# Ledger of designs, part 105: designed miniproteins, single chains, continued (4)

Each design is a single chain, and the fold is of that chain. pLDDT is the mean over its residues in the fold that is shown.

## One batch from the design tools (miniprotein)

Design m15657
Fold by ESMFold2-Fast:
Structure m15657 (fold): chain A 102 residues (1-102)
Amino acid sequence: SEIAELLARAEALAVEADRLYAQAKATKDLEEKAELLERLAETLDELARTAARLAEALAAAGPAHARDAESARVIAESAAALAERARKEAEQLRAEAAAARA
């Protein structure tokens, strides 16, 4: 089932995002933290695309799935917003690391 495959992928991406975020929070090295946040942003972008595809598949499955489709849309929007924040934080940390080397 396409829906089952998309659900499994979304769950795996969410677990990976949580792991990357935890690693980023634990590191004190600015460059390593920036690299982890860049990877987090890529993982969250993939989660956003997967959740958006899941929302489309659920909507196509019929009105009984409307609430699940809306939940998937909210996950897609949230993941995209978190990806933007992670990218911005990574850019700031890279600038701080570069300044420290000057």
Scores: mean pLDDT 91

Design m15658
Fold by ESMFold2-Fast:
Structure m15658 (fold): chain A 63 residues (1-63)
Amino acid sequence: MEEIEKKKKEMEENKKKYQEGQRFAEEAQRNPERSRELISERVGELGEAQENGEKAKKIEEEL
């Protein structure tokens, strides 16, 4: 029971981080000239958003 509860918590946290990354990516795309600078500075955050999305999906499948 605790194992399932833990996985649900991790899934929720990963989904929230993924959604935050998505909002950042959308913001960057709305300003093409500035998006290059934003991507250069925040490339790690964009990569983490993608990885968090993959992790959320894997946890979801494990449930």
Scores: mean pLDDT 69

Design m15659
Fold by ESMFold2-Fast:
Structure m15659 (fold): chain A 79 residues (1-79)
Amino acid sequence: KLQQIKETLDKAVAEPERSQELLEEAAPLVQSLDPEEQRQARLYLGEVLIGLLEEHAEDPDARAALERAKAEIAKLKAE
């Protein structure tokens, strides 16, 4: 389940034209995750978001969001 969600997120980033279909396919899987799997999914999503924000680091809002995202991920890892 978690691995399938990661693969779907990777495909959504690589194939924007299919992203909505792929995310809709993954949504029921996310809902079926146990708390530990949900935590892992949040960590993975956070890492993907950090990567995307780094691509747009020239935008001050993206830099502020990146700083906040890194802090949240560090907090989740410390739990």
Scores: mean pLDDT 68

Design m15660
Fold by ESMFold2-Fast:
Structure m15660 (fold): chain A 83 residues (1-83)
Amino acid sequence: SAALLEEKKRLEARAKAIKSGFEVTKQLYDMQGKSLNEAGQKILKNFEEKLKEYEELKREVAASPTITEEQLKKLIEALKKLL
């Protein structure tokens, strides 16, 4: 449905913003010869692993000639777990 597609787009945009925020923060720390503390590194690693799982699921769904409402719901649930 159009509502599910819109929800997926909103969640993807949020995940992309979080990824971008981590990348910028890491780059700024690297430029200053600093590193994220242990807790921050664990949060980042967990996010990156979940994002990779989502991207793999998205590629599998995209390989199908038709995307179903059930497949959209699975992608949305994976995004919710990521966020």
Scores: mean pLDDT 80

Design m15661
Fold by ESMFold2-Fast:
Structure m15661 (fold): chain A 78 residues (1-78)
Amino acid sequence: MTMEQKKEVVLKLAEELEEYFKKNNIGFDEEVYREALELSTEELIERLEEMLRDSSTKLSDIGAVARAAAEAIRREEA
């Protein structure tokens, strides 16, 4: 998968997780989100891929990193 394809997948995942969290009144981990904001776009995508491969990763952590990654991607594309 190319970096461009990874960015597209991350944006879709972030949108789906945001909608799911909003609809089900689920909070994301603010501490994980804060730490994720310090990472580069490439590091955020790599971390998200690692989290998705680890079945023990909490959905709230995945949501936090996906949000940060989507925000970073949108900033670079604007």
Scores: mean pLDDT 79

Design m15662
Fold by ESMFold2-Fast:
Structure m15662 (fold): chain A 95 residues (1-95)
Amino acid sequence: MSGGPLSPEELEKEIEEGIAYIVYGVQLAIIENAKRKIEVEKKDKEKVQEELRKEFEELFEKIKAEYEKKGLMTPELKKLLEEIKEEILKRIDEL
């Protein structure tokens, strides 16, 4: 029975897959829901954008804290999370 910790290479791959999931799953779900609120529910675009920026900032801080708690936060991961955050905020501004 293999119950040992992940190798550094396996851990790096899991981090990359986790980041891809965050980019794909969270970004698409939140942006599509926002677009629906603006286009279908006719909600105030500026208010929706403001609420989404807050939600994403809180979500990224939570993800960062969880990764730091697990000892998975590297300088490379921190930079990648900051780049993903900037891209998501840009897409919110483009709604």
Scores: mean pLDDT 70

Design m15663
Fold by ESMFold2-Fast:
Order: structure tokens, then sequence, then C-alpha cells
Structure m15663 (fold): chain A 85 residues (1-85)
């Protein structure tokens, strides 16, 4: 009984964290700018990703509430991380 209550408390903790992230995402989505064709091309050049991979990356970053400029900056950081790995 107590162990199941503890499991539910851990799940509630996860839900609360996810809700907090969603609130931050909603606030950012009101300011989200779709990346321009030039920014998408720069991401392609920097990362070497295919059009499909870029589309997936943009969708993930959009869900995280990242703006167009921040998308490009994050793509640059991802490229640097790949060089270390």
Amino acid sequence: MEEEARKKAVEKGKELREETIKRIEEAHNSRFREPSDEEVEEIRELTGLSDEEIAELLEELRRAGVSGEEVLELAKKLLELKKIA
C-alpha cells in the first residue's frame, strides 16, 4: 500500500515537471518564429542532415519552444557535440 503511494508520488513529480515544461513551451510558442529558408539551409550546411532529419529536428525544437535563431544555435551545438563523440 505505502509502496504504491510512493510510486504515485514519483509519477506526480514527473507530471508536475512535464506540466512546468509545457507552460514554458506555451509561453515560448507565442513568440516562436518559423525558421526562414536561409536558416534551414544554414542548418543543412552545418549539420549535414537530410531534409527529413531537419524536419524532425525543427518539430522537436518547436515542441521545446525554441525560436528560429535558437534552433540554429542549438544545431551548431549539436554539430560540435558530434565532433567530440
Scores: mean pLDDT 64

Design m15664
Fold by ESMFold2-Fast:
Structure m15664 (fold): chain A 95 residues (1-95)
Amino acid sequence: SEEDHKLLVKLIDEQSLLLQEFMQRVDEVLRTAPSLEEARREVDRLLEELRKKLEELIKKLEKEGKDDVAEKFREISEHSLRFVRESVERRLAEL
């Protein structure tokens, strides 16, 4: 429906803000961490935090009976999580 499409667009925008915040925090960790081991630990913590925030958005949709939107958003969020994980792994390897 048009309403479901608008809801999905809003969720993608919310995800984009969460991803931007995540990448800014990763930038800070990589700049300030005292060791590669500590940087990896903190980045892993930030990735888990991001995953949980995205899962909370999906669970809220499921509770509201928006199962089709939840499924589509889950697919989008999984692709985004894979992309940022690969990006941060490359940056850690370059330290």
Scores: mean pLDDT 88

Design m15665
Fold by ESMFold2-Fast:
Structure m15665 (fold): chain A 80 residues (1-80)
Amino acid sequence: MDSIRQQAIDVIDQIAETINLPQSVVDFLKDMLARGHSIFFNTVYQIMQANRLNNWDIYTRVGDIAKQANDYKMARTFTG
């Protein structure tokens, strides 16, 4: 659980750096993750899509984290 959460925090920070997300959005995502909200991965996906992020390595990384968290629907959405 802690290793998956740390991987998710690290990828949020990578996305934030890549698309210049406001700190308030980063804090919101980290709070959502800490609370275990089922919509976390879908929210991350929507933010990536809304900001037109076209980086396959980031999508693959988030998809792998979603799969480790047993969110297979979102893992498939990130990776195709």
Scores: mean pLDDT 82

Design m15666
Fold by ESMFold2-Fast:
Structure m15666 (fold): chain A 64 residues (1-64)
Amino acid sequence: MKPVKIEVPEDATSGIEVARLLEEAARALKGPLADRVRQAIETGNHEEGLRALKEVAEEVKRAL
């Protein structure tokens, strides 16, 4: 047992929830936001995909 500050799945759960909201917002906005995320995924670049997702999430938060 290792009671050391470990990365709780909360971060993963939070990310999933935010991703869900992002998808909903992207669908409602039906704008270039969704297109950007899709493009990153299509490229097959996990690193770029994650970066694009973060950028989109920030944009959505500001749009709110």
Scores: mean pLDDT 52

Design m15667
Fold by ESMFold2-Fast:
Structure m15667 (fold): chain A 100 residues (1-100)
Amino acid sequence: MLSDKELVSKIIELLKELLKIVEEKIEDPEADLEEVRKKLDEILGEIHELAEQLENEELRKFVYESLKKIKEALENEDFEEAAKIIKESIKELEKKLKEL
């Protein structure tokens, strides 16, 4: 099994990929919304699967709450809010990772 440290590291990398796609959509308003949503949904699904493997309940809860907020922002097409939530989630997880 992957350790919580390895799982959090992978989740951070996937959140960074998610952020890049969201920021690219902000920079290109004419980018195909369906293609963007498909890519985002695939990455969000991968993060969810990794989060389910976390042994630390507080870490797992934090990731689930972050994913919920990100999904809500994306459903509202609020890409700037989604980017903000993703950035805050990355910073908090990087802080937690140093304590693991």
Scores: mean pLDDT 86

Design m15668
Fold by ESMFold2-Fast:
Structure m15668 (fold): chain A 67 residues (1-67)
Amino acid sequence: SDEEVRRYFERVLRLYAQGRLAVGDEVPVLLSLGFSEEELSRFFTPEVIARARGKRAPEELVEAVRA
């Protein structure tokens, strides 16, 4: 849901503040959490999503966003 994606964005911002996540790494993390490209297209440009293809989301960061 849109609310669930927004909640994960709050956690992503915390990871940025901690220096644990670089700008552009949020989309691979969200894809690893089970969000589709179609769902994420409401929040990200097609170019940002395309750059996320083929990028590995570290398991530790996926768990940090999930929790």
Scores: mean pLDDT 72

Design m15669
Fold by ESMFold2-Fast:
Structure m15669 (fold): chain A 101 residues (1-101)
Amino acid sequence: DLSPEERQKMLEGVQAILDGDVERFRKLLEEALKEKDWQVVGAIARAGALRGLLSEEELRELVEWALKEKDKELMASLALALAERGLTDLAEEIEAYLAKL
C-alpha cells in the first residue's frame, strides 16, 4: 500500500527513466534508500535495471542491502530486475533466500 507521497516519488522515478535523466533517477533512488522506503526502492531499482541504468555492481550492492534488511518485497523486485537483465545466477540466489523465509 503506497501513500500518495510514495506514489508520487515512484512516478517521478519512472518519469526520470523515460526522460533518460540518469542523474535525477539516481538521486531519487538514493533518497528512497536513505528513507528506507523499500516499496519505492524496489519499483525504481527494477525499472532502472530494465532500462540499463543500474550497473551489475549497483545491482549486487542492492541485493546485499535487501538481504541485510531481510526485505522480501525488495528482494522479489530485485530478483525480477536481475532475471530481466540476464543475471540469472544472482536472481536464483535471491529466490533461494526468499524460499527460506
Scores: mean pLDDT 72

Design m15670
Fold by ESMFold2-Fast:
Structure m15670 (fold): chain A 94 residues (1-94)
Amino acid sequence: MLSKEQQQALNSLPVSDDVKLLIAQLVLTALDAGMPQEEVEKKFNEIIEALKNKDYEKALEIAEEIAEEAKKLDPSLTRTVDSLLEQLKSLLEK
């Protein structure tokens, strides 16, 4: 589960609730895959900063890095992770 601080940071963003939910699901999936909590928190903060600055391309790049690492740690999550990324791209790409 996301920390209270992570949930507050996500909820303060000027993006749709669907985008917030997809980012939360991606982060939780990475943790479930065995990605270190410190690394996930660092990348989460980088996504938050990118979205706050409306740098959607950078946010997607970081999301793809999280997804690729999660798939390397747990290949059974490939379908879930790819689905989350495709949905996120669809919402953030113009």
Scores: mean pLDDT 82

Design m15671
Fold by ESMFold2-Fast:
Structure m15671 (fold): chain A 78 residues (1-78)
Amino acid sequence: SGEESIKESIEQLKEWVEKASDEEILQLIDVLAEKAKHGTEGEKEAAIKALEAIAKTAKEQGRDDVAAYAEEKLEEVK
């Protein structure tokens, strides 16, 4: 199902975030925020879920600036 596919993609995203630089993660957050604002309904939903996953993973790793930026973008698109 689409839900299972999204879950797998989110798990892969979390693993990537754990290995990526702060700059790479911030660039992805900007791309996801644009998709959440201007994408199709499916792209918006997926982008919001991805931003939530990034915020949570960054916070768990103590990357507070990255987590705060992702949370700021989530507030802009919700």
Scores: mean pLDDT 82

Design m15672
Fold by ESMFold2-Fast:
Structure m15672 (fold): chain A 64 residues (1-64)
Amino acid sequence: VREGLPVGLTFSPDDSAQQIADAILRRMEEEVRRLLEEGRITPEQAEQMLEAARRNAETIIAEA
């Protein structure tokens, strides 16, 4: 079951699972970088968020 897409990220019905997964990862990397620059999260929290995004991307690809 999908936990949901990142806010502000839109997908076309014809996008492949790989394209969707790649888009999610890029969005999360951008968000994490912004939060780090603002000092709102620690580097450790950033790594955890990126790991979660990678796991979600792997699930999307595997379930495709």
Scores: mean pLDDT 71

Design m15673
Fold by ESMFold2-Fast:
Structure m15673 (fold): chain A 70 residues (1-70)
Amino acid sequence: SEEELKPFAEEIVKKLEAENPGKSVSKELIDGIIKFVSEKAKGGKKTLETIIDKFWNANKDSKEKVLKAP
């Protein structure tokens, strides 16, 4: 299950890093994305985009902290 979701999590991370140059995504955030995807996955590219949006809406306060440089 988690192994099937790793490619989705990696694609989400790449998209986030592309939209936020010079910042990196924490392992904790990646694990959170995998968990979120397992609960909300419905297939395809639109599912990935929807999951990203819903993840950030659920984690508004966390987004700025996890994407900031230390």
Scores: mean pLDDT 59

Design m15674
Fold by ESMFold2-Fast:
Structure m15674 (fold): chain A 97 residues (1-97)
Amino acid sequence: SAAVEAVRRHMGAALIELRRKNPEHTDAEVTLVALITARVARERGVDVPFRELIGEIMEEWEKRAAELAKLSPAERQQLTAQLIEETRRILAEIEAA
């Protein structure tokens, strides 16, 4: 769908910003950015331009990234799996709307 494609484009743009700020990013951080992007796009509107969403996405990512640093490798792996499933759920809700 056009809506899901728009969100996936926003996810790609957000990942570029993450890599620019932190080249040594983890899989958990990448997955967290994808989840935050999908959630913000769903809440604000999937047709809202990325430039208007990026500030909120990166602010929320920065707040949550500090929490990731406190986790063990096993906890990070478990969280990454949970974030992937939540992202899939949000994308399915956007597709259905």
Scores: mean pLDDT 83

Design m15675
Fold by ESMFold2-Fast:
Structure m15675 (fold): chain A 60 residues (1-60)
Amino acid sequence: MEEAVERLVEGLRDRSVRIEADGKFIGEVTPDSTEEELREIARRVVEAMAAGKTVTFSDP
């Protein structure tokens, strides 16, 4: 779990991304997002994937 969260944080850093799980909004990343905000969003993504949901990444 933690390794997956850290990898997502790395991939989301300095990006502008809207994230959805099964078509429902779960988080938005901006270049101004803090490390803690990125970690919270990454955890939501990992939890959604673990629950078998389809996670999509799109422009905001």
Scores: mean pLDDT 78

Design m15676
Fold by ESMFold2-Fast:
Structure m15676 (fold): chain A 83 residues (1-83)
Amino acid sequence: SKEEVRKEAIEFLESLLKETTDPEVKEALRKLIETVSSDKLSTEQILALKKTLESFKQNLSKEELNEEILRLTAAVEVSHPVE
């Protein structure tokens, strides 16, 4: 269900938040958690976000992961429910 997907995505984002020490990245992760919680994203968008971040965590350096988190947060914030 969408709610189960949302719960799993939030849990993953919260785990990233606990592991980071960068204040800007913490703020970005909090914004992603808020957006995922807000019902603004489709099930497919939430799944894509989680898979992308999981892939980045496995394959990128800590610094590169932080840059991608900032980029994804900015991209998600500019999305509109009607477009």
Scores: mean pLDDT 79

Design m15677
Fold by ESMFold2-Fast:
Structure m15677 (fold): chain A 105 residues (1-105)
Amino acid sequence: RKAEEEEFERKLEKVLEKLDEFFKKYFENLLKTKSIEEVIELLLRFIFREILLEEGPISENKERIIELFLKAAEHLRKRILEIRPDAEEIFDKLFKEMLEEIESL
């Protein structure tokens, strides 16, 4: 209940902090050698990996892992679109593909 909600928010905050650190350090440098599509895919996979490190295996916790991914990906979307507004359709396509991949696990 309340303790589970507080635990969810703590895990989300930790994932978002790691995402923001990675984004600030690497995003512009990655764009020098990679397409925006490759960078978005890398960042979405980074989010999923960090969520699995916090939550554990997808079994038993699939719904929570998906909810964390949805919230973290929306945060990433806003960050990317502030710098690359042209990437909206590419982000939404890659996000959908990865969400479908996660849901199939």
Scores: mean pLDDT 83

Design m15678
Fold by ESMFold2-Fast:
Structure m15678 (fold): chain A 89 residues (1-89)
Amino acid sequence: EIEKLVEEAKKKIEDLEKFMLENKEALAKYLAEYGVTVESVPEIVEKMKETALGLVEQASKKPEEEAKKLLEKLIEVIEETKKKLEEIA
């Protein structure tokens, strides 16, 4: 189960990365209050991906029940973020 959640989380992260890079204007608009511009999107996306993958790795090393909870929460956050960006795009 943990292995399947890790795989699902990684796939969701890849899907979000692809969406953000294909819709740079949407991400720039979403994060405009933080000074994000279209030109800064690739760097922001790379950092977000690295952070998300790091969280997946850290969660997977926790005891099984804690790992499940953290991975499920991370997947939910990723899906919510993509949905919000799709509404802006």
Scores: mean pLDDT 84

Design m15679
Fold by ESMFold2-Fast:
Structure m15679 (fold): chain A 120 residues (1-120)
Amino acid sequence: VLEEIKEKLKEVMKIVIDGLKKALTQSREEAIEIIKETLKKVNEILDEMIQLAREHGLDELAELLESFKKQLTDLFNKLIEYLKDPNVTEEERKKMIQSAIDLVKELGEQLLKYLDYLEK
């Protein structure tokens, strides 16, 4: 089950990074919609991962995944609110989205290392 959760985490990371990169190339309104759609898809996969972890008695992993889901949701909601601000320039918008990409990569890498540890 750890391998399945790890593969789903890689899928989550790809969806998030690809979605945020796409948002960088679009208008403000389109970027917001892409971010919303990305969060929806990612939350569905994370919920599947949390269920898999709990069904297999991996409660610590399930709580870590719930924490990750909360961090992603909070990050994306803050990003959406920031992008809705009419005083935000295109350069500031792109910088904020890039910062979100970098943070997501860091969080995902930490989770992947933890999953690798559990497989030992």
Scores: mean pLDDT 86

Design m15680
Fold by ESMFold2-Fast:
Parts: C-alpha cells; sequence; structure tokens
Structure m15680 (fold): chain A 67 residues (1-67)
C-alpha cells in the first residue's frame, strides 16, 4: 500500500547517506518491506528505530509519526 511504498522510498534514500552495518540493516529492512502490509511496514520501521542511533534513528522516528 501507499505507506509501505513511502517507507521503502525513504529507506532507499537514507541508505545512500550511511555505510557499514547501518546500511546493511536498512537494505535488509527494504527487502522485508517488499512483501509486507502497510501495518507490518510501520512496525518494521519502529523496530529498526530501536536498533539504530543518531540522525538515522531521528529520521526513522519522524517517518513513523508521519505515516
Amino acid sequence: GAKREKAIEFLEELAKTVSGPTRVLLLNAIHELKTASDEESIKALEELAKVVKGEVKEKLEKLVKEL
């Protein structure tokens, strides 16, 4: 659905700005979201935000509030 597609686009752009283990986590999340519902996508973003730090965490938390 629309929320899932928005989440995937956001994560693809965010992945371009980071490297190392954080980028791998974002790419894995993108792969998971391709088969997820809108509700599952929001939950996956909330879980991802718990395991990342700094600017990436802040951007993910903001996205979840906007979805």
Scores: mean pLDDT 84

Design m15681
Fold by ESMFold2-Fast:
Structure m15681 (fold): chain A 73 residues (1-73)
Amino acid sequence: SALYERLLTVEGVGPALAEEMVAAVEASGNPTMALVWAISRELPRATVAAIADLLVEMGVISEAGAQAVVDSY
């Protein structure tokens, strides 16, 4: 999937983590679940920020929304 391939470009995200995040998105029907999953697993802030930026590039969330998530993490 496009999300899986893009998540693999994020430093600190390997195939296993990318597969789990994609599975969470597919189960929920909500692409923001990739970010929610990363936060719930306490991934490094830089990784969470990179995933948030990825979702902005995909048109899933706004830049302001991504910044608010990173600032609160």
Scores: mean pLDDT 85

Design m15682
Fold by ESMFold2-Fast:
Structure m15682 (fold): chain A 80 residues (1-80)
Amino acid sequence: MKKIAVIGISKSAEAADLYAAIGEQEARAAGADEVIVLYADSVEEAKKKAEETLKERGAEIVEVVEDPKAGVVMVTGEIK
């Protein structure tokens, strides 16, 4: 199986680039084969874009981890 992690970041998040780097490192440590970083105007929009990105890749969503205070979300999908 191929594991894809999408890291969604709110454009209003302070230190967005730092959160992107930390999220990518954590996703790879968790065994993600591919990491996609995207930005949106809110965490809710970032989550929707992340879910749509995974669906476009043919991946089933297996995990969603949100940190609204940090302005980040990580959506993980698997291709069988």
Scores: mean pLDDT 79

Design m15683
Fold by ESMFold2-Fast:
Structure m15683 (fold): chain A 85 residues (1-85)
Amino acid sequence: MEEAEELREQAIERYAEELIEAEKPHGAELSLESARLLAEEVAEGKDPGAAMPQTPEGKEVVERLRRVAREEPERMRREAEERER
């Protein structure tokens, strides 16, 4: 389903930008490419290891992405059920 993949890509890009903004105040320069890779690994349920943000704000963004990645399939399923029911 192309729509689901598009929503996932948009969420990853949004969280990548949020990670960059969360790390900026702490003097960390996180590139958009690195942030996207980190967000994609987290969304796939992988452990980013050394790429994990060290700031509380960055860690919070990662935890929110994990939550959204888990809930996205459930949200789409509920939305499909609402349309059919």
Scores: mean pLDDT 67

Design m15684
Fold by ESMFold2-Fast:
Structure m15684 (fold): chain A 105 residues (1-105)
Amino acid sequence: GQSATLSQPVSPLRPASYAWFRQKPGEPKQLVSVLIRTSTSETVFNAPEVLGRFTISLDEAAQTLTLNMTDLKPEDSAIYTAAVSETGDLSKPDWTGPGTTLTVT
């Protein structure tokens, strides 16, 4: 399958939650990957349909939130959006990046 990497400049905050959402045509926005940061730890959660294929990471020195995507399928075609919440409530993020359109054929 194809592979792709999405990158978004962000402020590296602690505590904060970082996320990648996707929206497919005609479907609601879905949370696909989350990186939860406390003052001392990090925890990652992935939606079941992308588990083992997508990896969220934050490079503090580069100030970049990345979504690494492997084994891409046509059903992964969507608009992907990064989001940050300092409170951890990703339903009301403090910041949302621009959408990036991914097309998989």
Scores: mean pLDDT 83

Design m15685
Fold by ESMFold2-Fast:
Structure m15685 (fold): chain A 83 residues (1-83)
Amino acid sequence: GEEELLKEAEKLIEEAKETIEAAKNAKNIEEAIATALRAIGIIIDAEELLKKAKTEEVKEKAEEAIRLAKEALELAMKKLKSL
């Protein structure tokens, strides 16, 4: 149902925000890699959710999750290069 998809999109947004913070706080190569992999997983899940979305609200939330997760991935990759 649309309510379930909206909740899933909101959960992915929160997970993406947490992953951004994890990327900023990564102290070693292992943490940076783990954070990058988590970000990739969120991108995949949000892209699949976007394909299933029927309302603009769910689509916009899924796209927000994708944007935030891509930011987390970029930060994790930059952190990996700085470690």
Scores: mean pLDDT 89

Design m15686
Fold by ESMFold2-Fast:
Structure m15686 (fold): chain A 100 residues (1-100)
Amino acid sequence: SMSEELEARTDAIIKRIQQMAQDVLAGRLSDAQLRQRIADISAELRAMGFPEARIQELSDLLLHAADLIRSSNPFDQTKGLFLVLSVQGEIFVLARQLIS
């Protein structure tokens, strides 16, 4: 069903975001690689029918979260990880709205 396909695609995007956050925390991504991963996630959200304004907002939040995670400040790292969780939650909410 469209619902099952959308749920599977949403789960795949969430896993990509989680892996990206882990790679940022481990220092494995250059700025160019980070921007490319966010661009790839944005392209998939667009292919799923997410509104462009919401894709831009989520992309900006992921870039901001990555900057915070790269900080030497443990409080900023924690804020960055919470932003990653917030982006994941927003993607679930928006995906649900596409089924309705």
Scores: mean pLDDT 88

Design m15687
Fold by ESMFold2-Fast:
Structure m15687 (fold): chain A 117 residues (1-117)
Amino acid sequence: VIIGSNMFAIRIALEAAEKAGVEVKAVITRKEFETLVEVATGGYNVPVLTYETDEELLAIIERIDPDLVVLTEYVPQAVVDRLRARGIPILDLAKVLTKSAPFEEAVDILAEALKKL
């Protein structure tokens, strides 16, 4: 799954997943960003799911049971710690993209990170 509300970061993650041959089961965003994220996911046929609380976010992730969580934005450390405690690998886009990069370069960097997993 991909977690985020930034259209640019979500598109990088979606393009990288396609390039790496990784299936995106869902994009998860805060309720207020639903429409913007649906625009970002347009053409990918990926469901957009929404949350308002950290507990709802965790419940959605547990229901999907993903092999990997990609973070495209800040998520509270308590949520990250609980996902790791459950054995779910987490890829933080900010840790993969340590410097500014054009869209295509960012996609390539993330795709290589995804292939290594």
Scores: mean pLDDT 75

Design m15688
Fold by ESMFold2-Fast:
Structure m15688 (fold): chain A 90 residues (1-90)
Amino acid sequence: SEEVRLYLAIQAYERGELTEEAKKLVDEEIPTPEQRARARRAYLEHLLKDIEEIKKNSKTREDYIKGLSELQKKYVEERKKAAEEVNKRK
């Protein structure tokens, strides 16, 4: 989802992972609080679907916890990739 990508870029922005030029690009792409709120909602919906899939495929509490830990690592990696992409644009 484009909105998920945009919210990952916002997270990178908030964590100080973007260059000044990259921050400007993000501000130009999603300048309004309403657009940022839509991106956040899309991200949360995507995250909830991933959590439900882990829950569905987990037979034990330990498997579920491990699945959530791996999902967190995946989302951190996707945020870093989003930051790298925006930073490379200019």
Scores: mean pLDDT 83

Design m15689
Fold by ESMFold2-Fast:
Structure m15689 (fold): chain A 77 residues (1-77)
Amino acid sequence: SELYDLFMKEIEFVDQLKRANEAKKKAEEMRKVIDKLTPEQLKELDRYEEAGKVADELEKQHSERKKRINEVIEKNK
């Protein structure tokens, strides 16, 4: 159904945004001890940094969506 599909897309988007923000935090924590990281952890750091870049892009998309929603709300006031 249409409502179910929209709900699922919202959940997926919010989940992706949350994961990207968590990855950004992990990258910051790992950089504090970079000299102590194993080769596997260094690969994880690279992955977290890439995911962190995606977080900024997703935040912009989310902000634009909120602006459109706010315009609709303002029109109904």
Scores: mean pLDDT 76

Design m15690
Fold by ESMFold2-Fast:
Structure m15690 (fold): chain A 80 residues (1-80)
Amino acid sequence: SGNTRRKALHVGGLMGTRIVEAGLEGREKMLEEVKRAVELAKDPDLSRGALEGLRNAGLALKHLGLTEEGDYVLQRRDEI
C-alpha cells in the first residue's frame, strides 16, 4: 500500500519504541533518540508519525514510573 499515513505511523512506532528503550537505559541515550524523532517531525511526510511516536513514548515512560523522562518527551512533542 502506498498510503503515506501508514508509512508515517510505522516510522513513529519504531521511534517511540526506541525512545522508551533508551529511557530505560539512561537519560543521555533517550535525549539522542528524542533528537532524532524531532528531526523526523520536520519532514512533512513523517511529521504525524513522529509526533504520535513521541506522544506514545512519553505516556509509556510515565506509566513505567519514569515521570520526569516522560514529561520531557511530551514537552518536546508540544514544542514541534
Scores: mean pLDDT 81

